# Designed miniproteins, single chains, continued (2), part 65

Each design is a single chain, and the fold is of that chain. pLDDT is the mean over its residues in the fold that is shown.

## One batch from the design tools (miniprotein)

Design m6231
Fold by ESMFold2-Fast:
Structure m6231 (fold): chain A 84 residues (1-84)
Amino acid sequence: SMSDEAAEAVREVLTPENLQKYADQAEKQLQYLTKYSKSEKEIEIAKRITEQLKKLAEAKEEDRDKVIEEFAELLLELAKEELE
């Protein structure tokens, strides 16, 4: 399913070794958008992504798969809204 494929992609991209890098990048992007963007939708999307990345970085090993699945669902929701 698309959800399974999205979860697999999240697992491949957000490894324990690179997760902090992506979380830091998301936080910097959120700060930039909050200062310069006039789009509340763009800022809200960045907030949701940043929050989920931080949640994943803080997750215990036993909760990691659940948080990855939640993140994948968020990404699919955002992709659906972007597609016309």
Scores: mean pLDDT 78

Design m6232
Fold by ESMFold2-Fast:
Structure m6232 (fold): chain A 57 residues (1-57)
Amino acid sequence: SSLVEALQAGLKDTEAELDKAKKQYSSETDPSKKSSLQSKIDSLQGEIDTLRSRLAG
């Protein structure tokens, strides 16, 4: 279904964004920017968990 395809595409895109954010976090030396990246990582992880739950049925 189009819904399953949309959820799978969203999961793939969100996983790629999470990987990018984690790489940025590991190379970041500014504490304020690290804090912002951590918040983004936490948000993306939550979104991935939600998408996986929806795909599992």
Scores: mean pLDDT 88

Design m6233
Fold by ESMFold2-Fast:
Structure m6233 (fold): chain A 65 residues (1-65)
Amino acid sequence: SMEEEKKEEILKEAEEIFKELSKTMSPVEAARKAASIAGKKAKEELSEETANEVERELLARVLAA
């Protein structure tokens, strides 16, 4: 669906943000900031419920390696 495509787009962008942030801060701090950015975008463009899912999914992706 378009919602799933948008969610994946936000997640991929946040993964790139995580990579950049990881150059100058701890992985946990970078993950937390990237998840926050992704959640804010998802809240603005999709819904608050989807924002929570996006934050959780990003943390799983970047912390699991």
Scores: mean pLDDT 83

Design m6234
Fold by ESMFold2-Fast:
Structure m6234 (fold): chain A 99 residues (1-99)
Amino acid sequence: MGAIVELDVTSEDGSKKEKVKAYVFHEPGGRRVHVIFDVKVDDNTSVTVQVVLPEKPAEGESTAEAPGVRVHFRVKLKEVPTKDGETVKAEATYRVEPL
């Protein structure tokens, strides 16, 4: 089942906060959930992130790369959404690693 949710994205140091739309879906017949979203990490850099996490607890980590940077993400869903626009608590934290 796929849904679109609003995800609160915060830098690890708390200096940057952004709200993005994330696509969330279950693997068919699986206990895993995929979360896909785009984040602007600085004025010139946007990354697309896919995080795979268990259904419970719905927490996972991933890494995305852009020229000159690696970005580490941690994503947490309080509940897995079952439909678009469902009000769920969804949070992501990121850390930028210069390359």
Scores: mean pLDDT 74

Design m6235
Fold by ESMFold2-Fast:
Structure m6235 (fold): chain A 75 residues (1-75)
Amino acid sequence: MKEEIVEYLKETLPRAFTEERQKELLEAKDLEEFAKKLGEALSIGEPNEEELKKFKEDPFKWAKEVAEKLKPLYE
């Protein structure tokens, strides 16, 4: 799952995902840490409790929706 999200985001937002950030994301110990690092990588900041809850419910869907929303800003 973590690997799939990172791979999707690397293809969708390559300018936001440096090799260093990809490595940090894959090293996340749990979904909560992963969400926090992902928010930092996308420059949307640390996710609040409500965002974390949505991410835990469907991490891939959340990442996909956020990436599509941010795509125009990283062109």
Scores: mean pLDDT 72

Design m6236
Fold by ESMFold2-Fast:
Structure m6236 (fold): chain A 59 residues (1-59)
Amino acid sequence: AEVTVTMRTGSQARAGAQLAEKYAGAKGTVTSDTSVKIVAETEEKAKQGEAAALAMGGL
């Protein structure tokens, strides 16, 4: 499963990628200045990675 998340800053994108890997067991890759591609074995894990990344880069 794969989800792409857009963050406000590059620092948040990098932090979001790390959190997705740490908390969801997903693969986080920064694909542009502020976009993070989250790849996981299951759709549920991808959604958990997305939520973790957004928590770091969201409000």
Scores: mean pLDDT 74

Design m6237
Fold by ESMFold2-Fast:
Structure m6237 (fold): chain A 88 residues (1-88)
Amino acid sequence: MVGEEIYKLALEELVAQGIPEKDAEEIAKAVKEAAEKVVKLAKELGLEVTVENFSEVAAEVFEKASEEEREEIRELVGKALELYKEAE
């Protein structure tokens, strides 16, 4: 699943940057939650989503999403960013 693949890639990158494994897992989990929301909305719009086209699909989802859906995505992304700022 795209969300699980994004989780694994995020976790590997964060650990490679020297972030402690426990903090990297929490950040990667938050990234996965945001990615899974985008995947769900993309499927509702009839868009095929892969790891390779994720950025393009995410942009289209944001353009076509309701303000409620955009706010939910912003909250999930904000959660990941705050966890990242708190990490070493």
Scores: mean pLDDT 81

Design m6238
Fold by ESMFold2-Fast:
Structure m6238 (fold): chain A 83 residues (1-83)
Amino acid sequence: MDMEKAKKIADEVSELLTEEIERIKKEAEKIKDKSKAAALYTGAAIRMIGAVLDAESVEEAKERVRRIAEEAIREIRKLAEEE
């Protein structure tokens, strides 16, 4: 990958990435098992960062980040409800 292209995609997606990471973190705070909360939050953050680095365009990066975030939030809410 062209590093300049990767940086431009990351820069344009950074606000969305930060917003989705914060959203996942807030949802994870509802989980009583803090170790499980940390694992889900960290895993989602790593997957979203990887998706941005592997993306060919800003649009692809945004779509991947949103999908990973929605999946992570769904998993977190399910776990919190089961407690």
Scores: mean pLDDT 81

Design m6239
Fold by ESMFold2-Fast:
Structure m6239 (fold): chain A 67 residues (1-67)
Amino acid sequence: SLFEAIGAALRAARGPDGTVPAETAREILLAHGLSEETADRIVERAVLEDGTIGGSRLAAELRKVLG
């Protein structure tokens, strides 16, 4: 599924600290066919104070869009 494909890409994109930068997550969402508006909204709602993505927040926001 698209949700599983995006999840796998995000896991593969983890840096040495096990985190994914917000811009990297945005690029992955766009690469999987999400619009800029939708990708930006998901990232804005999932980004942590340090500029990385909260995985559980991202999964929740992505499920709202993809079902």
Scores: mean pLDDT 83

Design m6240
Fold by ESMFold2-Fast:
Structure m6240 (fold): chain A 96 residues (1-96)
Amino acid sequence: MVIPSRDMTREEVLTYISILFYLLRLPDGAEVSVAELAEAVGASPATVSRALRELEAQGIVERSPRDPRRYVLSEEGLALKKVLQPAPAPQPVSGS
């Protein structure tokens, strides 16, 4: 599936990416609401709701089984989190 480009402004794309990175920094199984994400990324709840619907459509997030108003990373989202971990830093050259 492709991200619908026409429905998103540059600002909305940046908000989408910010939400994705915020979710990827959470512990596995952490649940978030639209309001929590809006405050965390500095976007409106409407923009965050739109971004979450796109992430849900892409299979990266799912509705929480405990509260359908909350979202959690799917198995695909958790796999993405592992892939996006930084490569190990190059070791400093050992001085003599």
Scores: mean pLDDT 73

Design m6241
Fold by ESMFold2-Fast:
Structure m6241 (fold): chain A 72 residues (1-72)
Amino acid sequence: EKKKTALEMADAYELAADAVRDPSKFDEALAKSEISRKTTLSAKAAVEATGDAELVAEAARRNAERGRELAA
């Protein structure tokens, strides 16, 4: 069960990273799950605050990788 939660969080971070690079993916990321929705909205707010979508996407990808390592 804990492994499942870590994978769900990792998937949410990957969706958020993709959504901030490609706006067409925002609707999918927002609709996928509550975790994905909150993670994507947080990433969008970070892009608005920093003006750097690549910085935010890289941070999200790093969090996804960490989540998968914890799940393994």
Scores: mean pLDDT 78

Design m6242
Fold by ESMFold2-Fast:
Structure m6242 (fold): chain A 101 residues (1-101)
Amino acid sequence: MLKEIEEREKELLEIAKSLDLSNLSNQIKLQLLTARETLEVLARLIKEGVESALEMAPRIIEQARKLIEEAKKYELTEEQKKLLEEVERLIKEVEKLLKEK
């Protein structure tokens, strides 16, 4: 699991390096990509019974929800809309896991 988190962080860094962050649209894309990766890792850790993940989950969900609301204030590209939908789906998945534990 630690190895899987390290691979996810490496992938996110490569994506960040490929983006022109001077563009607000690219900044929103990076934030949504980061939230998606964080929530996917969180869901896996919860499924594997990592106690610290259960404790951190409410805060991570709150931050992701705030990001979604902030992103919705801007004119989103098709790619950003799909990323936002993916983040919303992952929030619901994590919330379901928390209710079942």
Scores: mean pLDDT 76

Design m6243
Fold by ESMFold2-Fast:
Structure m6243 (fold): chain A 74 residues (1-74)
Amino acid sequence: EKEKLIEEAKKLFDEAEAHYRAGDVETADRLLQEGLKLYDEADKLATGPEKSRIAALAVAGQLRVVGARIEREL
């Protein structure tokens, strides 16, 4: 279950980045939020170092989308 949540979250983050590169920021943000929800569910099932790994993946994904969005706005 936890592994499936992480795989789906990674897929959503990859889709979010692809949509951002296409200029569809709204869709990218929606997909990122969906991925974050899955990472949150995975974190609830995780213990020890796996929690740090999940957090790192979530932060990295957020920074990619938010950084690109900020660059377009500025």
Scores: mean pLDDT 77

Design m6244
Fold by ESMFold2-Fast:
Structure m6244 (fold): chain A 64 residues (1-64)
Amino acid sequence: MLSEEELAELRLNARVAVAELFPDASPEERQRIADAVVARGVAERLDPRDMAAIRETALEVAAE
């Protein structure tokens, strides 16, 4: 399980990635994608500093 510090990093990096990948999406849609990325990242034990993996996860979530 991710530590509280790692979870905070994952949340921040997910929001950054979603803002970069989906600049034309509404703030509500970007928040929805970011929250789903965090949930999946926790389940799959993503490195909270791996921006490439976080971006890929955001693209997968957005395609659903």
Scores: mean pLDDT 82

Design m6245
Fold by ESMFold2-Fast:
Parts: structure tokens; sequence; C-alpha cells
Structure m6245 (fold): chain A 77 residues (1-77)
């Protein structure tokens, strides 16, 4: 699943690697839909990512990858 404004080239690359990747409208939707081992790709400006990361880590999600404009979270088993 992915959340946020994704550049078209990054979305195309993500869909190529994960053909069934789907958008989510909010962190709340991601928390409801994600199963153990599922990944959430979060895109956006740094300040938005930090706020969203705080909410996801409070929910027990694990950061697996971090760049300045993207975070990848995994739902723990």
Amino acid sequence: MYLGEVPPEDLAALQRQYPRVEPVASIAEALERMRPGDKLFVFGPRETLLAQAAELTAAGYIVTEATPDRLVFEKPA
C-alpha cells in the first residue's frame, strides 16, 4: 500500500516491483487494511513524514527504509 503524493516515475517503479500495490487515503485506512508483513510506502515532505511516522510507530509499525522524502513501514507479525 502507499500513502501521499507519489511522483509518476516512483509510482511506476513501485507498481513494477509490487504489481498489486494499492493507494490508501489515510494512516487510519492503512492501519485497518494492513496484515502482518504488509508494507506501507509513505511519500511527502519531511515534516509530514515525521508526523505520520510518529503515528505509525505509536501503532507498533517498524521503519524498514528511510529517505528524505519517503519512509517504508512494515506491520509486525
Scores: mean pLDDT 77

Design m6246
Fold by ESMFold2-Fast:
Structure m6246 (fold): chain A 81 residues (1-81)
Amino acid sequence: SMAELEERIIKEAEERLYERLVESGLLSEELAKKIARYLATATEEVSPEILKERFGLSEEQVKEVVRITLEVIGELAKKYG
């Protein structure tokens, strides 16, 4: 069903985001997990400012989170679009 597909995409997005955020070396595993879940389940546009305010990220951390997020979105769009 469409609901099962949506749940699968969200789970895969969270897993891919978490793995890459941890691999970046800029975030703790706990912080990477929280950010990955937030981004995978977000229904609204996520700004760099929101990420800084919600998670206390530095400018370097925010840039890397945004870069990884765009890459993951592109990969999932290619796989499921």
Scores: mean pLDDT 84

Design m6247
Fold by ESMFold2-Fast:
Structure m6247 (fold): chain A 90 residues (1-90)
Amino acid sequence: KKTFKVEINVKNLDTGEEKSASGTFTGTVEEIAEEIAKLAESLGLDKEKMLPLAKKVVEEAAENGEGSGKDTLTVNGKKYEVEINVKELE
């Protein structure tokens, strides 16, 4: 098991409204990706749409000590830019 610090930033591209959330999680790549997707869901995003991006970023962090990813998602007809930053802790 590894411990990761996670930061998620979400920008509504139609309104310019920004929200963020962060957490520290311990687990496998799959477990951490699920926690990131749950965190994104708390910010108004679709958990299933977030899982592929979350998994990719956690895989990068597990390999290199840190990972980041950005994507654009549509939820309820609104467009959001999502940025995920993950850092492996000691």
Scores: mean pLDDT 83

Design m6248
Fold by ESMFold2-Fast:
Structure m6248 (fold): chain A 99 residues (1-99)
Amino acid sequence: SAAEERVKRILERIKKATTDEELLAAIKELTQLIKEDPSVVRPALEALEVALEKATTEEVLQAILDATMTLLRVGEMSRQELLEAIGLALRAIGLLLDL
């Protein structure tokens, strides 16, 4: 879908991000796209996983958590995708608590 192609562009921006500002902007755009098209679950989970590996600040971790919670609320998920999203949210919370 056109939304999946937009998520792929966001994933590339996340992979190439060298600043927290660039990473944060890409994650916020991903959250908006999840709200527009709840079917983007798989590519959104992949993008959030990469973002979490790069996250070092509270603001970025909070943005990842907000995106993941949005995905849990509106995403059209399989049981496996739901478990992956829950795991991602718990990892983000754990990192926030360790700050």
Scores: mean pLDDT 87

Design m6249
Fold by ESMFold2-Fast:
Parts: sequence; structure tokens; C-alpha cells
Structure m6249 (fold): chain A 69 residues (1-69)
Amino acid sequence: DDGQQSIQIVRDMAQQRGSDFINVNDLVTVLEQRGNHRSADLVRQMARERNSDRINVDDLISRIRQQFQ
């Protein structure tokens, strides 16, 4: 549920921005506003691991899918 909603949010943001990369702070803000706190924490963890404020859409989707499956 949370994972599938978060994947859809990632896909929608990528499509709207026309980019293969999403800004971590923007994504975390949207996830928190929607109550997807577990996905927001996961995205923050990925940002720390990668030392990057932008993460590839496919990497985000894969990590979220793994965490919630």
C-alpha cells in the first residue's frame, strides 16, 4: 500500500518534470505530506548512502519495491 503509493508518486513526479532524476528534498516533502513516512525515511537513507540530493527514478522504484515486498 505505502510502497505502491510511493512508487506512483515517484513516477508522477518524474513524468511532470521530464527527468530521470528526482530531488530528494522535493520527494521527501511530498511523501511526508501524503503520510508515506516509511518511504520518506527510505529516500533520506538512500540520499545519505549516495551522498546525493538527486536519485535516479528507476533506483528509487527498485529500492521502494524491495523494502515493501
Scores: mean pLDDT 84

Design m6250
Fold by ESMFold2-Fast:
Structure m6250 (fold): chain A 97 residues (1-97)
Amino acid sequence: MLSDKEFERELAILYTAAGIRQVAAELALEGIDPSVSKEEAERELEFWQLVLDAFRAYEAGNYDEAAKLFEEAAKRSTDPELQKRLRELAEYMKKKA
């Protein structure tokens, strides 16, 4: 299980990454990054939107909702390390609820 200090650090890192990736996906949808297809950009935007929604739920104190959103994001991720990190965040949220 994540300690409170590990959780806060992991949350900050992932939140920063999610914001950057959401902006990148939006720019790709507008055709600014031609290396990414519209379909890939839409999937990436949906994924990072779930992660950002989970952070908003956490900030609002809705730990049950945050846990569900992190679990959905983990299911949509193809990166095993990112899946693991998202599941660890979901389990931590369940502990807070």
Scores: mean pLDDT 76

Design m6251
Fold by ESMFold2-Fast:
Structure m6251 (fold): chain A 74 residues (1-74)
Amino acid sequence: MEERVAELVARGREHLKKGKEAFEKGNYDEAIKHYREALRAFEEAVALDPRYAPMLEIARKNLEIVEKKKKEKE
């Protein structure tokens, strides 16, 4: 159980980092893909341990920002 939560949190954090790197390069589709993977990982982590709800919130906000930016640009 602890191993599953730790793996999900690590996966979510890695995808948040990759999403941020893609966003900074203007690769909005790649950023969206990574933020969606982060969101999924943190949703699973929160289902197992609700203490990770703030990380899920961060993933949601980052995804929303990138999706809005993409719509405003193209």
Scores: mean pLDDT 84

Design m6252
Fold by ESMFold2-Fast:
Structure m6252 (fold): chain A 70 residues (1-70)
Amino acid sequence: MRQELLDKIVEIMEKEKDKLTASTKISEALVAHQRQHPEDTELVQEGSRLGQLYMSGEITTPEEARELLE
């Protein structure tokens, strides 16, 4: 579950060059994951923080996102 969500977030960041589009798709992935796995609340919250950090420019690479979810 954690690896699946991480891979999806990283894939979105790699494929979507537009930061706003990437952020929207990350949010959609987090909502979908939370609906299917409500026990993963902490993981979903961390994923949401990654989206915010990516939007603010505090993280700029998919590798940084992977490190934060480890």
Scores: mean pLDDT 74

Design m6253
Fold by ESMFold2-Fast:
Structure m6253 (fold): chain A 83 residues (1-83)
Amino acid sequence: SMEETLERARRRREQLRADFEANRDKLTPAQAAEVQDLLATMDRLIEEMERAIRDGDERRFSVLLAAFTVEAAAIDYILRLAE
């Protein structure tokens, strides 16, 4: 369901925050700022996904989920460069 997918997205965002905090000392100030901006974008996307569920808009939900996945991949990429 969209609700189960949204809950997984929330858990993914929390995991990325934890990974960011664990690797904070390995990041440049610019990398840390970029990850923080991406996490903020993910929070906004989660709020929009919640609205899409309330509206029953499956198409919009799918588009927002794709954007969320791109933001998550960008964070993973930055964190892997720091390792």
Scores: mean pLDDT 89

Design m6254
Fold by ESMFold2-Fast:
Structure m6254 (fold): chain A 68 residues (1-68)
Amino acid sequence: MSEEEVLELLSHVPSSLLGRSFDTEAAAREAAAALGGRAVRTSDGRYAVVTEEGLNSPEVVEFAKKFA
């Protein structure tokens, strides 16, 4: 599964279930840059940060599929 496909799946998950939530894209992008990850807009209209390790985790992908 591509990184973009995993981010699309994660966009269906509420930000509270992905860990730290952000109210703005700018704040999420700053956190993503610091953590070596990607910012994603979540189903609740907020943003979350997913690390490169998280994007390649089978457990994270399986979890996200339950919300798609």
Scores: mean pLDDT 76

Design m6255
Fold by ESMFold2-Fast:
Structure m6255 (fold): chain A 106 residues (1-106)
Amino acid sequence: MTKEEERFKLADELSRISVELIKIAKEVGMPEEEIQKLKDLTVKIYLAIRFGIGSIEELKKINDEIIKIMEKVLERSTDPELQARIKELIEKTKEIFDKMIEIYKE
């Protein structure tokens, strides 16, 4: 698999995770401003990774902000099953990001 194909696969996987997280964020009553910020950040990182735009440093900063919002979603959740799901999505996001950084390092 080429580096481009690997980036596309990981970007698409991250996009699926982001869609589910936004749905959960709405369900747990996250403020509209925080939901919009999550949407904007997830679109920005997706486009950056898919099209090779931006630096590793910028991608790390965006991912850190996404994780912080995901942690806030987890804090608002009172359902143990939903909490477990959110934790799984956070860990998957971290794993995907680590793989993206490996690809970007040449």
Scores: mean pLDDT 81

Design m6256
Fold by ESMFold2-Fast:
Structure m6256 (fold): chain A 79 residues (1-79)
Amino acid sequence: MVASAALEEARRRQEAIREAAATASEEELARARELYAELQKMVEAGVPDEELQAWLATLSERERTVLEAVGHAEVAAAR
């Protein structure tokens, strides 16, 4: 079986995203939607990956996890 530390981190991240989706308050979801809209504007404006990652690094771990959950839902809806 191919189980590396990176795959284990990815699984922990996926579980954290699922937990955040299940436990996020309406306030956290509203905040995440605001952050997602800001992220989309930055991507559309062609902001470089380094700047996007620096911006994401200013967010708390909780904010980033809820943002990923919202982003996954938006991408699924947009398909």
Scores: mean pLDDT 75

Design m6257
Fold by ESMFold2-Fast:
Structure m6257 (fold): chain A 65 residues (1-65)
Amino acid sequence: SIEELARALAEGGAVDVRITPEGVRVTFADGTEALVPRESLERLTGDAEKGARLLKEAILRALRE
C-alpha cells in the first residue's frame, strides 16, 4: 500500500520528497535517491497523479513519527 511504502521510505532515512513527471523522487540522509515510477503509482492506486500526491503526503506524515 501507499502507507506501507511511505513508512518504509521514512524508516530508510528519507529527508526530501518531490513529485516529478517520472514519479516520486525520494532523497535519503545518506545521499542516495530512489524513484517510485509513475507506472508503479498507477498500479498501486489506479491514478498515477493521485498516487504521487498520496505517497508524498504519507511520507511527510511518516517523517513526523
Scores: mean pLDDT 82

Design m6258
Fold by ESMFold2-Fast:
Structure m6258 (fold): chain A 74 residues (1-74)
Amino acid sequence: SMERMEELEREMRRLVDEYVARVQDPSASPEEKAAAEREWAARMEELGRQLAEIDPERAEQLMVELVAELGERL
C-alpha cells in the first residue's frame, strides 16, 4: 500500500539521520562508528527489501537519493 511505502521511506530517512549523528560524534571510538555502520547497513537492507516487495523501482530511486544525501552530509 502507499501508506506502507510512506512508513518505510520515513523509517529509512530516520535511520540516515541517526547514522549521520553517530558517525559525526567526535567522542565515538572507531569501533563504535564501525558498529554503527554495520547496524545501519543491515537495517537499511531489510527496509529496502520490504519496500522492493511493494515497489522495486521506488526502492531503487530512494536508495540512490539517500546515498547522495549521505555524501552531502558526511
Scores: mean pLDDT 85

Design m6259
Fold by ESMFold2-Fast:
Structure m6259 (fold): chain A 85 residues (1-85)
Amino acid sequence: SEREELRARVVEIARRMARIYAEVRASGDAEAVARLDALNERMGALIREFEASTDIARQRALLEELERLLREAEALLRELRARLA
């Protein structure tokens, strides 16, 4: 079903975020960790709203916002890697 497809995408986003989180935390960069903590808290709130929703259109909108937060986390990781090079 479309809901199962959307849920699978949310799981993949959360998995990618967890990998970014592990790498940023391992760096010891306090500013990067703080910025990522904020993104992770926002992502958690959106995932809870996604799980609580019965409206497929709302779930699609929440998924788009989750994908935006993942892109911000990936950009933060790229910025961090560039500073450490």
Scores: mean pLDDT 88

Design m6260
Fold by ESMFold2-Fast:
Structure m6260 (fold): chain A 75 residues (1-75)
Amino acid sequence: SMELKEKIVEEIFKGLEDAKLPLSEEEKKRLREALLKVDLATIDATELRELVEKYVPESVQDMVFSILGMVIKEN
């Protein structure tokens, strides 16, 4: 459901904030919008990596990918 997806996305952003990653508000907004457009239940590692590379600064891409993978796997 869309509500479940929104909950997973909020858990992702909580993880990003807890990790204190240097993401701007615009970068967070674009990443959030992108995550809400994909099927988090069926997204594979390649598609997730491509999304991170498109919307996230290179310096934090590996950490963001790790946090995304952990939160999605847990849900």
Scores: mean pLDDT 83

Design m6261
Fold by ESMFold2-Fast:
Structure m6261 (fold): chain A 59 residues (1-59)
Amino acid sequence: HHMEEKRAKAREIAREELKKLGKNLTQKDYDRIVKKIVEETGLSEEEAREIVREAVLDY
């Protein structure tokens, strides 16, 4: 499994979803984006949460 590919795709998904929502995110929005990343990439929920958190920090 190419973890680098999965992480890159996860970051793209997070950035795209954040663009749609803007900077005012709820816990439900975070959970939804995390779930989408898990479904699309097969990453663990914990890894997906870290990627979303980092994307928010850089946004």
Scores: mean pLDDT 77

Design m6262
Fold by ESMFold2-Fast:
Structure m6262 (fold): chain A 68 residues (1-68)
Amino acid sequence: DDLVEAMKAFGEALKAVLATGDPAAIAAAERAKQEAERAFSTWTPEELTALLKRLAEELRALYEQVKA
C-alpha cells in the first residue's frame, strides 16, 4: 500500500509540475520522488514490475469505463 501511495503521489506531483511549472510544485515533486525511491528500495525489481503492470491494467480499465 505505501509503495502504491508513493507512486500515485509522485505521478500527481509530476502532473502539477507539467501544468504549472511553479517552483513550489517542483519542490513537492522532488519530495514525492524521494519518498517513492525509499519505498522502491524495499522492493525487488520483479515485485516493482508486477505492481506497475497491475496499476497500468487498472488505469486502462478505468479509462474504458469513463469513456462509455
Scores: mean pLDDT 71

Design m6263
Fold by ESMFold2-Fast:
Structure m6263 (fold): chain A 66 residues (1-66)
Amino acid sequence: SLMAEAVELLARQLGLSEDVINELRKLAEQHDTGEALKEAIRKYLKSLGMEEEGEKIVAGLDELGF
């Protein structure tokens, strides 16, 4: 999906591991709206101690219009 490609690009730019990128892509494929995806990304990355990275990805998705 377009959201999955956007999330992968943003996460890769932040230098996140392939395991984290793959999980973020899965979250993007499981959510139909940008709002639901952003919340899922925040929760997932916060659980890994990566809250700042989560907010950066959410900001990137906002700039892309999701």
Scores: mean pLDDT 88

Design m6264
Fold by ESMFold2-Fast:
Structure m6264 (fold): chain A 79 residues (1-79)
Amino acid sequence: MQSVVTATITVVGPSGTYTLLAIDPATAKVLRSETVELEQGEHTITVTVDAPAGTRIALVVKDEDGVIVASALGTAQPL
């Protein structure tokens, strides 16, 4: 089943290309991985995941060197 998760992150690094991961923290399963371009500052991130509504999702943002620069938790909502 597909759901959407929305979370706010703050990028403290320079504007550039980042890797966004959506992870189920209960299973450590990566539900989505994508490359995004983000500017420094606060962003609201919305991703579609193959998980039922109510699933807790961790959003993790890594820079080009693989360093985690932001993370947030959200709950999957119905599409």
Scores: mean pLDDT 79

Design m6265
Fold by ESMFold2-Fast:
Structure m6265 (fold): chain A 80 residues (1-80)
Amino acid sequence: MPFGQSSLDAMSPVEQKLLELLNEFVELAKKLGVEVDYHELLAQLSEIILHNGSLPLQSDPSLPQELQDLLQKRVDEILK
């Protein structure tokens, strides 16, 4: 663990909510038997947050509707 800089102090509230979303998404994907590229998902969500929702969420049509709904709901909550 780094000293002099805590992860909580380094992360904005928006970034903390993003990590919570990623954890929920990965757990739901495992329950649905869907394999997800965690790094690609993190990069896409970080871009959306960096642009304060100016970029539309690009949904993968191969993803189950439950995963798409979770992403949309959580992104909307983060950007409010």
Scores: mean pLDDT 67

Design m6266
Fold by ESMFold2-Fast:
Structure m6266 (fold): chain A 67 residues (1-67)
Amino acid sequence: SASLQQQTLQQLQAISAELAELQKKLGLDPQKDPDKYYQKVQEDPAVKAKLQAVSDQIVALSAQLQA
């Protein structure tokens, strides 16, 4: 339904915003400097935890949409 599509879009926008905040915090673009970006992710436990949380949200959203 349109309502479900709107909720999905809002969740994807929130995930996109969180990923953009991580890029700003690290000062690195994963598309331009992937090795440095992922090295910094491993060095910052808060960033690593945030990426894990985002990954978990994507998995949960995928499962919800298949139900």
Scores: mean pLDDT 75

